Designed miniproteins, single chains, continued (2). Designs and how they scored, part 89

Each design is a single chain, and the fold is of that chain. pLDDT is the mean over its residues in the fold that is shown.

## One batch from the design tools (miniprotein)

Design m7275
Fold by ESMFold2-Fast:
Structure m7275 (fold): chain A 65 residues (1-65)
Amino acid sequence: NAGTEEAGRLAREAGEALERGDYETALKLAQQAKEKAMQSGGPKGLVEAVVGEAERLAREAEEGL
């Protein structure tokens, strides 16, 4: 599913931004990953997993701000 693949890529990029200390970019990418996963129409379990990861990344980015 192209939407879940794109969401996974955005979550990975958010993680990379967190490692660089770029919290604003990490938060933006994590939010985009969550939205993309929810819009994807993919399998419920996979969507929930990506959303959970994106929410965790967003929380860590907010803590860095």
Scores: mean pLDDT 82

Design m7276
Fold by ESMFold2-Fast:
Structure m7276 (fold): chain A 84 residues (1-84)
Amino acid sequence: MEAEKEAKEALELGKKAKTGEESKEAGLKAAEAASRSTTGEAAQNAMLGGLYAAKNATTTEGAKAGTAGAIAGIGAAFENGVAG
């Protein structure tokens, strides 16, 4: 399950990001995972990864990448649904 794996990796990277470059990497991975998401869980993890990346960003570029990842994850969640 590549999308689920990528979403989990993006979430972990976002949570531990301490530099703008780490936030940028996490945000980009979140956006990619969101684009490949076929489940609500993967989409939600991609969204959270992007949000954490944006929150932890120390640069404008990192914040933009994190925000883009979060938006992509939100879109994927609407498309695939999240069981609530």
Scores: mean pLDDT 77

Design m7277
Fold by ESMFold2-Fast:
Structure m7277 (fold): chain A 82 residues (1-82)
Amino acid sequence: SLSLAKNIVDGLDVELELRLARAKTERERQILLAMGNLRKIEVLEPFKDDPEFAKEIAELRKQLAGLEPSVIEEAKELLKKL
């Protein structure tokens, strides 16, 4: 449901903030940001017909486009190891 998607995204934001606080290198921070953005896009994608979620997905994709390709690749590989 829409409300469940919002709650999941909020939880992912809190988790990301805590993980970023523990990151020791800039590369680790960039990888964590990429992982967080990819997970949020996955959660929101089924609801992209909602204008607020469409805008959020577009912003998350724009943030990913600003990251090095190698960072995005490593983030995707880490997400697959679960």
Scores: mean pLDDT 84

Design m7278
Fold by ESMFold2-Fast:
Structure m7278 (fold): chain A 60 residues (1-60)
Amino acid sequence: SMEERLAAARRELTQRMVEDIEKLKEKYKDDPEKLIKAVTELSKRYQAEFDRRKAEIEAA
């Protein structure tokens, strides 16, 4: 179903986002301002990717 596909996409992207955030925490461990900026940008990218996948699923 569409709901199952959306839920699967959300779970996959959430898992990837968590992993990417942990990498950013290590990369910017001594620079909290750069960490905040990088996490904010990452969040926007993942939101755009989810919106893209949602549009594809809804068009199918």
Scores: mean pLDDT 86

Design m7279
Fold by ESMFold2-Fast:
Structure m7279 (fold): chain A 95 residues (1-95)
Amino acid sequence: RGEETLALTRAGGERDYAEAKAFLDSLPKEEVDRWLEEIRRAAEKMKEDPVKGQEEFDRVLERAAADIREKGGSLTTAGYFIDLGRRIAEEVLAE
């Protein structure tokens, strides 16, 4: 469940990674995949329209973080997802 993408954040905080991974593993795979897919699509839009794409990307990250919090995720887990989303954007923009 996104183990490859989560591995990038592990180097910065193994404890935070473990907390985020435990929370993600408690959710249906389809919900986590949907958040990651929405983040990736918003990042793709930044390649086509940097201004509008950045606005959409920021909204998608804020929405995913809010949804994580609503589902019982900690502030640390939400912060982890924001960092993860930025790393996904770096990957998309490098393509």
Scores: mean pLDDT 72

Design m7280
Fold by ESMFold2-Fast:
Structure m7280 (fold): chain A 88 residues (1-88)
Amino acid sequence: MPRYVVSVTATAPDAETARRAAEAAAEAMARVPGVLSVDSRVDAERKTATVIGVAEDREAAEAAARAGAEAARRAGATDVHTAVLPLG
């Protein structure tokens, strides 16, 4: 089974909310069984957060996308987009 890349991209009303959204999404994604790595980046000027994970299978990637998106929204992100793509 191929590994999967999962991404969560969030836009926030301010840079502090973007940082909180990135942190919350990364923590939520890292807690999903089958997630192998998580990296996060915040663009303070654009008030955007991007979290990218690698999952062992599609099921783990889809669970990570849901968990990360929900965490970002709870942190105050206004627009949240997710993508799940096979790595291979």
Scores: mean pLDDT 87

Design m7281
Fold by ESMFold2-Fast:
Structure m7281 (fold): chain A 73 residues (1-73)
Amino acid sequence: LNLTSIEEGVAKAMESVKTEEDREKVELVAELKRLLLENPELVEEIKKLAEEELKTEPDPFEVLKKVLEKLKK
């Protein structure tokens, strides 16, 4: 059942994330997955933006945050 799998995943995430910063990182990843499911054509654009940002920003979550901002038109 999908509900039990989701519940297990959420429980593990809640056990592992103890700070507000960690919660924000989990939310960013969830938002990216959601956007890709809704707009699969964004995959190539996201890849290009991420590769560009990764050259100057070593933190992958900061890169993801900037990529998500640039995807909004």
Scores: mean pLDDT 67

Design m7282
Fold by ESMFold2-Fast:
Structure m7282 (fold): chain A 92 residues (1-92)
Amino acid sequence: MPAGTVRDVTVTPATAKVGEPVTLTAVATDAAGRGIPAVGIVLDENGEAVAAARSGPDGVLNATVVPTKAGKYTAVVIAEGDEASKDFTVTA
């Protein structure tokens, strides 16, 4: 099957404080540029999932997480045939 593409993965801000909202955005499309479903997960420094979200049928993902602990975090966006990640840091 033609692989989908995860693109435009952003995490804002890239450095947050505990209790500060962090926004994850991404777009997932097929080979024809049509939106496909995607799943976003946010993992803490221990690999524990602290947030999860699904895109709409248009492939647009927009999720907000409020970190409760300082550390290094990884946002992972998965669609059929592709995966992209973006790291961010949370300070106390």
Scores: mean pLDDT 81

Design m7283
Fold by ESMFold2-Fast:
Structure m7283 (fold): chain A 93 residues (1-93)
Amino acid sequence: MEKQKKAEEYLKKGIEALKNLDFDTAIEYFQKAIEIDPENAEAWLNLAYAYLLKGDFDTAAEWSEKAIEAAEKQGDEELRRLARNVLNTAKAK
């Protein structure tokens, strides 16, 4: 669907920003992706990961739980596993 393609565009831009260590720009793009497609588990996972890298562990944990929920709804066991790893890392700090 067209809206999901737009969400994927924002997701890709966010991932590029993460690779450049531009966490604030990455967060902005992942939030835009989620606003368009709130069921996009990959966008929630990357948002949680960006907050984790920025040192905001409480926010990273909250968004990781949303990523787990979205991944479970999509039946994406690998993405669910990755989201749980981010959650466990955030709670360990």
Scores: mean pLDDT 85

Design m7284
Fold by ESMFold2-Fast:
Structure m7284 (fold): chain A 77 residues (1-77)
Amino acid sequence: MDPELLERAARIEELIREARELVRKNKSPYREEIEKLIEEARRLLEQAFTQPGAEVTRELLEEALRLAEEAVELAKK
């Protein structure tokens, strides 16, 4: 397995954890929206490692990272 892809996956998991922690601390009014973003990011993360194409894995991880970052930003509001 590509160590660069594993590092990106770990970063996505860190962002998901951060978003959940911020929702808990801030009592975010956007909890439902944040949970949808986290769920989609996790779905893409799972798909990235179950399909055979390395380039497709990179694309799926890139989208999952974007969604996880969006969840964190929304959780800060």
Scores: mean pLDDT 82

Design m7285
Fold by ESMFold2-Fast:
Order: structure tokens, then sequence, then C-alpha cells
Structure m7285 (fold): chain A 100 residues (1-100)
């Protein structure tokens, strides 16, 4: 298991305990070590969504979609593009949502 995978497991434990600031820091460290980790981008999106930062949530969902697309997982990529679109709409960023 890589260091990034260990950080994601620890971050997920923090996330399910409601320790959002701790989870955020751990997932941000994980994506710095492995920028192709779609799971870490997705969980950052979920954290920012819970914090009410819809624009930041949309940015991370979009990054997750880009990583899934590069991995050939078109179904997951489409799902995360839709989550990003919904988050941009909640942020009042309708034009940004239309670019997805």
Amino acid sequence: MSKAEKLINEGFDAYVRGELDKAEKLFEEAVKLDPNNATAYFLLGEIYLQKGDYEKAAEYYRKAAEVFEKQGDTQSAERFRELAREAYIKAGKVEEAEKL
C-alpha cells in the first residue's frame, strides 16, 4: 500500500467521524503525492460540499472526472461531471456548469 493510499484510509476514517478539517488536510496531502487518485478528489469534493463551499466542491468533482476519464472509466467520469455541474449550479456558477 502506498503512502497516498494510507493517507486516504486515514482521511476517510476522519471523514466518517465528522473530522472534516483533518480529513481535508489528509486528502490534500494524498493528491499532492498521487495527483491521479480520483477517490481523494471525490472525497475532497464531498468535504467542501458539507462545508457549503459549492464552487470548491465542483472543482474537485471535475478533477475526479478528469482522472476517471484518463483511466478509461467513462461511467464514473460522467457521474462526477454531473456532480460538478450540480455543485456549480448551487454556487450560482451556471456558465461554468454549462462548460462541463
Scores: mean pLDDT 85

Design m7286
Fold by ESMFold2-Fast:
Structure m7286 (fold): chain A 82 residues (1-82)
Amino acid sequence: MEKVRKGRIALNEGKYDEAIKYFEEALKEDPNNATAHYLLGVAYYKKGEYEKAIEYFEKALSIDPTDKDAQRLLEEAKKKLE
């Protein structure tokens, strides 16, 4: 949780690469952390890296298919690649 919390702070500050590093560290501790996969997707989405964002949102949904935020942002990221 600490790595996810620090990543969220970095994300809110627009420090996307720092946020990505924290979320990647969270996934090293717990590879099935749906929240960390989702937040990696958000960070890549904000960087304009839509293909990577899609990959992480799909991973988040494979763990928690009921995450409406991940579903919505997955659809938005796919639209960006049209």
Scores: mean pLDDT 87

Design m7287
Fold by ESMFold2-Fast:
Structure m7287 (fold): chain A 66 residues (1-66)
Amino acid sequence: SLEELAKELAKRAGISEETAKKILEGAITLLQSGFSREQVVQYLVTNAGLSRELAEEVVERAEELL
């Protein structure tokens, strides 16, 4: 679920669950808008401050929720 993924992201990134949920909702919105996986990964690294490894995992799991 989105909530469980947000909790895991929050723990791994050292951010709040609210911030993690907003990051995930943003990633899902970009994917639904036709952005490529790589474009969304770059967005998360640049704008959310995630490591590339964590950003790639977030995008993969966000695609599973679509």
Scores: mean pLDDT 83

Design m7288
Fold by ESMFold2-Fast:
Structure m7288 (fold): chain A 103 residues (1-103)
Amino acid sequence: DPEKYRQEQIEALREAIEILKEVIRKAREGDPEAQLLLKLIAEGMDVENPGAAAAGVIVVTENFKEGVLPNLPVPTPEELEEYIKKAEEAIRALEAALRELEA
């Protein structure tokens, strides 16, 4: 069912955008877990492939919540600003992909 696949893609993009916005907010508030999660998301993110980026955001976030990801050092303030910038670029790419699918 093509419409079912389209709706599943729309849902994944919306979920990934919401996760990114929440993680950025918490990371800026000084939450070490959010800062580490943002690092893990940002290091693997390809902003030129929105579908893969959305799937990666969801999978990395769920694995982090379940404690299956390795313990890593919290980003430095300079590294954190670069990860936030990359995540904000990703949000713009995901929002553009979402608009195209909703048209």
Scores: mean pLDDT 81

Design m7289
Fold by ESMFold2-Fast:
Structure m7289 (fold): chain A 64 residues (1-64)
Amino acid sequence: GPLYRVTITGSRPGLLSDGSTLPPGTVLTLEDPVFLSDGNILGTDVATGQRVLLGGSDVEVERL
């Protein structure tokens, strides 16, 4: 699917499906992210294959 570069610019960390977190300032690549109705973003981290949940107001998103 389409790839997106995502930078966590807000104060809230990203959440990984294994329960770990991605700190503010993290840059990751998501494959085929879903923009949820609550403003959150759900995608797959290309580097780890893990599902990631991000606050839409806490990130900058660029299509690759």
Scores: mean pLDDT 83

Design m7290
Fold by ESMFold2-Fast:
Structure m7290 (fold): chain A 74 residues (1-74)
Amino acid sequence: SLEAAEEAAKESKDPAVRAGLYTAIAFARRSGVEVDPETAANLARFLAIAEGYSEEEADKLAQEFRDLVEEKLK
């Protein structure tokens, strides 16, 4: 859900990745697009790569973000 994705984004430790996540989630909310844990993870991975993280680091951040979104859905 969008609320779960927003709550998970608050726990992101990198300020630039966190800002990107907030912006993308806000746009999804305004556009009526649903953000499930998999979509959220893919978004986090893309933003991490764009910020200059390695593929390995981006994959780790994406997995951690997916887990956080799934936790907020409980």
Scores: mean pLDDT 79

Design m7291
Fold by ESMFold2-Fast:
Structure m7291 (fold): chain A 64 residues (1-64)
Amino acid sequence: SAAAEGTLAAAEAALRERNAAVAGVAKHGSQILLETSTDPAARELARRALELAEEALKVAGVSF
């Protein structure tokens, strides 16, 4: 899924760049994908994006 791939890319960029705002957007996007997507591949990408986004937020010193 293009949406799931984009969300994962955003989470990876947020972690690399230590960008809390992008990490927050990626976390929200991955949560929506996990709630709405029935595609197992998209759900796996969303799960990875959520993990990376949460790691990015922790590294940035933010706990949402």
Scores: mean pLDDT 81

Design m7292
Fold by ESMFold2-Fast:
Structure m7292 (fold): chain A 103 residues (1-103)
Amino acid sequence: EKEELAEKAKELLEEAIRLLEKAIELATEEQKQRLESVIAVLELAKKAIELGDYEGAIELLEKAIETLEKLIEETENEELKELLKKAKELVEKAKEYVEKAKA
C-alpha cells in the first residue's frame, strides 16, 4: 500500500508538471521563472518519494503549494489562473498520498 500511495503521488505530480508547462506559455517573464522553479521543486519531490524520503518530499511540496498560491493571487489572466489552480489541487492531493505513505 505504501508503494501504491507513493506511485499515485508521483503520477499526480507528473500531471501537475504538465499543467505548469502549459501555464508557462501564458505567463509573463517573471512568472515563467517562478513556474520553472516550481517545476524543479516538484521534480525534486518526485526523487525524494522514489528514495523513500517522504519528509523531504512533503517539505518540497509545501514550498511548491506556497509559490502556486502567490502566483494564483497575482495573476489576472483567467486561463493561467485556472491551470495554476488545477496544478495546485494535484500537488495538494499528492502531498496527502505522501503523508499517508509516511504514516
Scores: mean pLDDT 89

Design m7293
Fold by ESMFold2-Fast:
Structure m7293 (fold): chain A 81 residues (1-81)
Amino acid sequence: AEEEIERFGRALGLAVAAARLADPSSSITQREAAERLGVSPRSVSRAVEIYRREYAELSKRVSEGTAEIAAIFRTAMELYN
C-alpha cells in the first residue's frame, strides 16, 4: 500500500533521472541525481545503462508512445521530488 507507493515513486524518480542523464542536453549529473533520490551513484549508473538498453529496443517500436510515457514520468518526478 503506502510502502508500495513509496517504492514506485522512488523507482519512477530513478527512471526519469536515468532518462535525463541519457540525454546529452541535460544539465543534471549522476551525482546530483543520486543525492536527490537518496540512492547510490552506482544505482543511478545501473539505471542509465538499463534505460539506454531498453530505450534502444523501444525506439524500434513506437516513438510517440514513448514520448507520452516520458512526459508522464517527468510530471510524476516533479510531484514526487
Scores: mean pLDDT 64

Design m7294
Fold by ESMFold2-Fast:
Structure m7294 (fold): chain A 83 residues (1-83)
Amino acid sequence: MSPLERLIAVLERLAEALEPLDPEGAARVRALAEELRSLSYAEAVRAAEALLDELTRRAVAREDVESLQLVARAGAEIAALEA
């Protein structure tokens, strides 16, 4: 599996986990995962990091600890792909 395919898989898993907690956030993650298929890996990583930062701010504003933990886990998985 390519690094890009692994990144997309992380986002798809995050979207599934977020759907019951933040369906709008989950929809945005799914939309981004589709867009990433046409980007370079470097552009895809930057786009994913920007979305995770936005989802983190949304979770904090909503006082949603469970969503925050899911986003943090996805971020850690993406960081592991860059190592």
Scores: mean pLDDT 85

Design m7295
Fold by ESMFold2-Fast:
Structure m7295 (fold): chain A 94 residues (1-94)
Amino acid sequence: SEKLKKEGEKLHLQGVDLINQNPDDKKSLQQAIKLFEKSAEYYEKAAKQGDKEALENLGTAYSNLGEAYDRLGDKKKAEEYYKKSKEYLEKAKK
């Protein structure tokens, strides 16, 4: 689970860096979405192995997916990811 979290974190930070460099660039947003999706896959695997900290990391990744989709104008996808973010952040508090 620690290795999975580290790989997820690396991908997440790459996505954040892309958005920080060009916050409204559609290509950067699309690339960041792919990185956040891959990051979420690693955090999901870590959480399934019992890593409770990965639940918080998942919540953060879903929040960033929601923000990126919102900036692209995909409000439905943004709402879906914001809902997932809230669910996983609430689970992480247990």
Scores: mean pLDDT 86

Design m7296
Fold by ESMFold2-Fast:
Structure m7296 (fold): chain A 78 residues (1-78)
Amino acid sequence: MKAFEIKVVAPGVSPEEIRAVLETLGLKVLSLSVEKVDGKDVFHIRVEAPDEMTPEMLTSVIERDLGGEVLEAREVEP
């Protein structure tokens, strides 16, 4: 397993919806927090993913399934 930190802007999406989508994708949500920046909800998420996952794959899948914009996706120490 690899750990990733992700920042996502997803207008109109709840924290529960984000968690449900990520869990459906087989990702383990380690932490999820929301920060309001200029009236937009920015989700700060730490997940565990399979070793074959890349930041690019993770970005593509999240943007497709949440319809949001991934501002940052990076591999971190587990």
Scores: mean pLDDT 80

Design m7297
Fold by ESMFold2-Fast:
Structure m7297 (fold): chain A 87 residues (1-87)
Amino acid sequence: GRQQTITFLQRIIDFYNDALANNQPIYFSDADRAQFGQIIRDTYNGNISADQAFARFQQLVANGTTQVSDSDIQRIINGLQAMINDI
């Protein structure tokens, strides 16, 4: 549902902010983009909880092979914040 989606997106923002604050490298893949979109849809439709969505997100990050730059992380944070505002 809507509230679970907001909770999930906020947890992702917190995750990226923590990574930036601690200079932790974040890895990503092109496959992660498609799966991330599906996780958001499943959460919004009530098929999974925010906790289940975040667990799936953590698996995607763990399987990433391309390092994401700090500027790309900031763009992701900004995009997620815009999504929350539109929900």
Scores: mean pLDDT 81

Design m7298
Fold by ESMFold2-Fast:
Structure m7298 (fold): chain A 83 residues (1-83)
Amino acid sequence: SKEEEAKELIERALKLAKESLSEEDAKKLEELVEEALRALDAGDYEKAAEYLEKALKLAREKGAPEEAIEDLERAIKILRELA
């Protein structure tokens, strides 16, 4: 399932980012990811992708690891294809 694949990518990206970001930035990223996962569970792929795009921007701005950036980009692509 593409939804399951997107979820796993999102969860892995958050774990990787939390290990490298400050506590404050990790919390902000987590809040955006939680909104994305909530939208995904509701079947709102467009809204989920929008929250992940905000998460991706924050992750890039705060210097999250490349693996986390790539996982977020891949998740966004999957969700846009499902929308």
Scores: mean pLDDT 88

Design m7299
Fold by ESMFold2-Fast:
Structure m7299 (fold): chain A 67 residues (1-67)
Amino acid sequence: MEKAEEARKKLEQAYEAIENGDVETAMKLIKEAAKLFDEADISPEEKRRMAIDVTAAALLAVGVELE
């Protein structure tokens, strides 16, 4: 699960960027994480959970941008 691990790290970095109000960096990291999860050799259920996490992070980043 090499790509899935890299994607999780990028998602963690995206959350840190959101906490700092850096929406541009957060969105870049979220997009990179999404690509890595899509390419990851993981189960459909794991892909669904990752997609939910990516979507939640994106919604949070957009919320910060609107503030």
Scores: mean pLDDT 76

Design m7300
Fold by ESMFold2-Fast:
Structure m7300 (fold): chain A 86 residues (1-86)
Amino acid sequence: MTLIITFKNVSEEEKEEILKYAEELRKKGYDVKVEIKGNEVTVTIGNLSVEEMIGYVLRAIGLELDGYDVKIEIKGDTVTIEINLK
């Protein structure tokens, strides 16, 4: 499965944190692509199991419960999560 996470209105500190997590995933053997466009960061993770994908969806739901604007879309083998950090 493929996960695409887009973070919007990202601070400098949040951008650095996202890049660190992406690098750690690459070191663990995941196929990770990061694209930065101004204050938006998109992370694409390939080769996820269904169980790993559920973990990411649960984390996104946690952010929604904390008051962030979160959108989750599922299309075939691709899950897209958008998180607006404001």
Scores: mean pLDDT 82

Design m7301
Fold by ESMFold2-Fast:
Structure m7301 (fold): chain A 77 residues (1-77)
Amino acid sequence: SHTKKAEELEEKAKKEKDPEKRRELAVQAAIEYARAGEYGKAAELLKETAKWLEEQGDTKSAKFLKRLAERFERVAA
C-alpha cells in the first residue's frame, strides 16, 4: 500500500545523513502519504525534515519543505 511505502521511505529519510538525499526521501515519503490520503502525516514529516535541514544550514531547502507542508495541511483541514 502507499502507506507502507511511505513508512519505509520515512525510515530511510530519518537514517540518511546527507541533507540532499534526506530531503529527496522525505519528499517521496510525503507524496506516498498524500496518495494514501494521509496529508497530516505528509505535512508533519516535511516540517520535521525542514527543521533538521535548518540545523544543517540548508535554509533554502527547509523553506521549500515548509511551504509544501503548509499545502498538505490545508488539504488535511
Scores: mean pLDDT 87

Design m7302
Fold by ESMFold2-Fast:
Structure m7302 (fold): chain A 74 residues (1-74)
Amino acid sequence: MSPEEQALQNQIDILEEQKKTASPEQQEILDQAIATLRRLIEAIRNKAPREEIDALRAEYQRLLAEYVRLQRAE
């Protein structure tokens, strides 16, 4: 894998680990974040347009912010 793909895979591994102790609501958003990172890896592999890659990165950041919000709402 490229260094960028490896970095994204490492992020997926971290989120998968966090799912083990997450609530059902947190698991739902983590599943969406993991799916978005997998889509991002595929887009990078397929040499997708920069705009598509940037959109996926923005979606991931939004999901991560929602996850943090859920953690702090308790």
Scores: mean pLDDT 83

Design m7303
Fold by ESMFold2-Fast:
Structure m7303 (fold): chain A 75 residues (1-75)
Amino acid sequence: SLAEEAIRLLEEAIRALEEGDGLTALQKLAEAYKLAKQVSEEAAELVREAGIAVLNGDYERAKELAREAKRILEE
């Protein structure tokens, strides 16, 4: 499903952030956003905010937002 694919991309984004790879994280978040927008507006907005946090260098906040988006998509 689109939700399962978005969850996979969010898990990959979180892993990239844990490794300090902001570029890979942004790529995965952008892909996740396109899928999440088709499933849940709330999850998509959290993914968008996670991307902004990455651009600001706040990887901890980005991971929190990505995990919350994943939680919503798992419902």
Scores: mean pLDDT 90

Design m7304
Fold by ESMFold2-Fast:
Structure m7304 (fold): chain A 59 residues (1-59)
Amino acid sequence: MFERMVEAVRSLGLSEETARRVAELFLADPGISAESLARETGISVETARRAIRAVREVL
């Protein structure tokens, strides 16, 4: 599961480090908002929304 989440986020053009951080935050809080995810990782809110959608598609 975790590796699939990391791969999905990396497909959006994010670095492996950022993709792993996104996956970690999502596993800790599957209900995390795009705004919170963006704040914690430094990516845009738009990219955070796309990352959440990508992760949900591989679960």
Scores: mean pLDDT 81

Design m7305
Fold by ESMFold2-Fast:
Structure m7305 (fold): chain A 68 residues (1-68)
Amino acid sequence: MEIPDELAEEIAKELGVSVEEAKRLMQTAIELLDTASEEEGARVLAKLFGISEEQARKVIEILKKHGY
């Protein structure tokens, strides 16, 4: 699945990570949302990428807003 560069740039700026790291975050979040709740997905994402659960929830919210 191709993640829009504009969306990856927005998340990268918001979290203070690289665009490539933002793309990996988004891809992993999409995969987690297929099998887990938002709350579980946020916890797993935060642990995998070394970000806060609040930052992980923000990634999930942005993805859901864009139809993921």
Scores: mean pLDDT 78

Design m7306
Fold by ESMFold2-Fast:
Structure m7306 (fold): chain A 56 residues (1-56)
Amino acid sequence: SEALELMEKADKAAQEGNLDKAIEYLRKAIQLAKGDPELQQIAQQALERAEALKKK
């Protein structure tokens, strides 16, 4: 799944401290996961957390 691949890339970017890249990957994953409500919710939660960390 392309959405899953993007979520893996987002997780790696976040681990490297690159929150901007993580947010971009998560936004793309949410768009691709439109047909998968569970995956979309997981990606949305990850996006909210990444955005909160960036605002800190």
Scores: mean pLDDT 82

Design m7307
Fold by ESMFold2-Fast:
Structure m7307 (fold): chain A 66 residues (1-66)
Amino acid sequence: SAKEKLEELIAKLREEHEKKPFSKEEKKKFILEMAPLYLEAEGLDEEKAKEVLKKLEEALETGKLS
């Protein structure tokens, strides 16, 4: 399931981060990779998921999430 894939990815990223801290670019890449799985796990429809992903990408570029 999407939730299981997300948990597996988070566990892998946590292990990698413990070996070497992620750069800002690496964190952005991982957030973009995790976001679709998170949205699918929450049961959001495809159109709403795309809108949230676009807003997350814009927030990462501006450095503010709120």
Scores: mean pLDDT 64

Design m7308
Fold by ESMFold2-Fast:
Structure m7308 (fold): chain A 55 residues (1-55)
Amino acid sequence: MSEEEAIEALRRAAEEAEDPAEAIDRVGTYLVSARGASAEAVEAGAREVLRELGL
């Protein structure tokens, strides 16, 4: 999974969730454990999405 795909997945999860931070953490864990995303890419993506949300 590319960094761009990870960021898009995290952004979508945050947009659809009542708790964006929890959704990002849950989906981020899934992307690393089940989809073969790098932990570094997921961490970078999570930071970008949280920043876009003002968190």
Scores: mean pLDDT 78

Design m7309
Fold by ESMFold2-Fast:
Structure m7309 (fold): chain A 59 residues (1-59)
Amino acid sequence: EPQAWQEAIVKQNRLLTSAAALEEKYKQLQAEAERTGDESLRKKAERIKEQLEKVQETL
């Protein structure tokens, strides 16, 4: 019983860590795209945002 709970917490923490990393990367790419006007960077930021949303839906 307690072991299953601990494994669930570890899994949730991994997803939270992944979400935080994606959010940070998204902010950096968005800021750089805004500064440079680079469409490729805008598209990369959008892909990261989609990945972040997918992880948040799993949480």
Scores: mean pLDDT 78

Design m7310
Fold by ESMFold2-Fast:
Structure m7310 (fold): chain A 68 residues (1-68)
Amino acid sequence: SDKEKAEVLALSLVDAAEVGGPESAYKAVLEAKKSGLSDEEIEEALEIARELGMSEEALEAAEKALKE
């Protein structure tokens, strides 16, 4: 389901941000786009990642990658 895809991506983004900071979150979003995820699916994942406590700096980097 779209929700499950968003949740999986959100967990991956949170993990990337925790391990490698904002740059890793940025790269994770670029890979998600390359893998064929829509902007809407990635945006939903970012909302979940915010709820999971991902840092504002990492969220900003991820949003910037979405615009690439």
Scores: mean pLDDT 83

Design m7311
Fold by ESMFold2-Fast:
Structure m7311 (fold): chain A 56 residues (1-56)
Amino acid sequence: MTFEQLVNVALGLIIEEGLEKATPEVIAQRTGASLEDAKRALEEAQKILERWKAES
């Protein structure tokens, strides 16, 4: 799985479950990625989501 794909999974999880339930641990469990990669992907997904909200 690429980092870009992992970020997309994190974005989907935030949108579906909400930010409080979109933890690095949940992302790692769902994707099989390392906790470190899941954390980085979640941080990037949060930045993208905030940009989308600011543009709307």
Scores: mean pLDDT 79

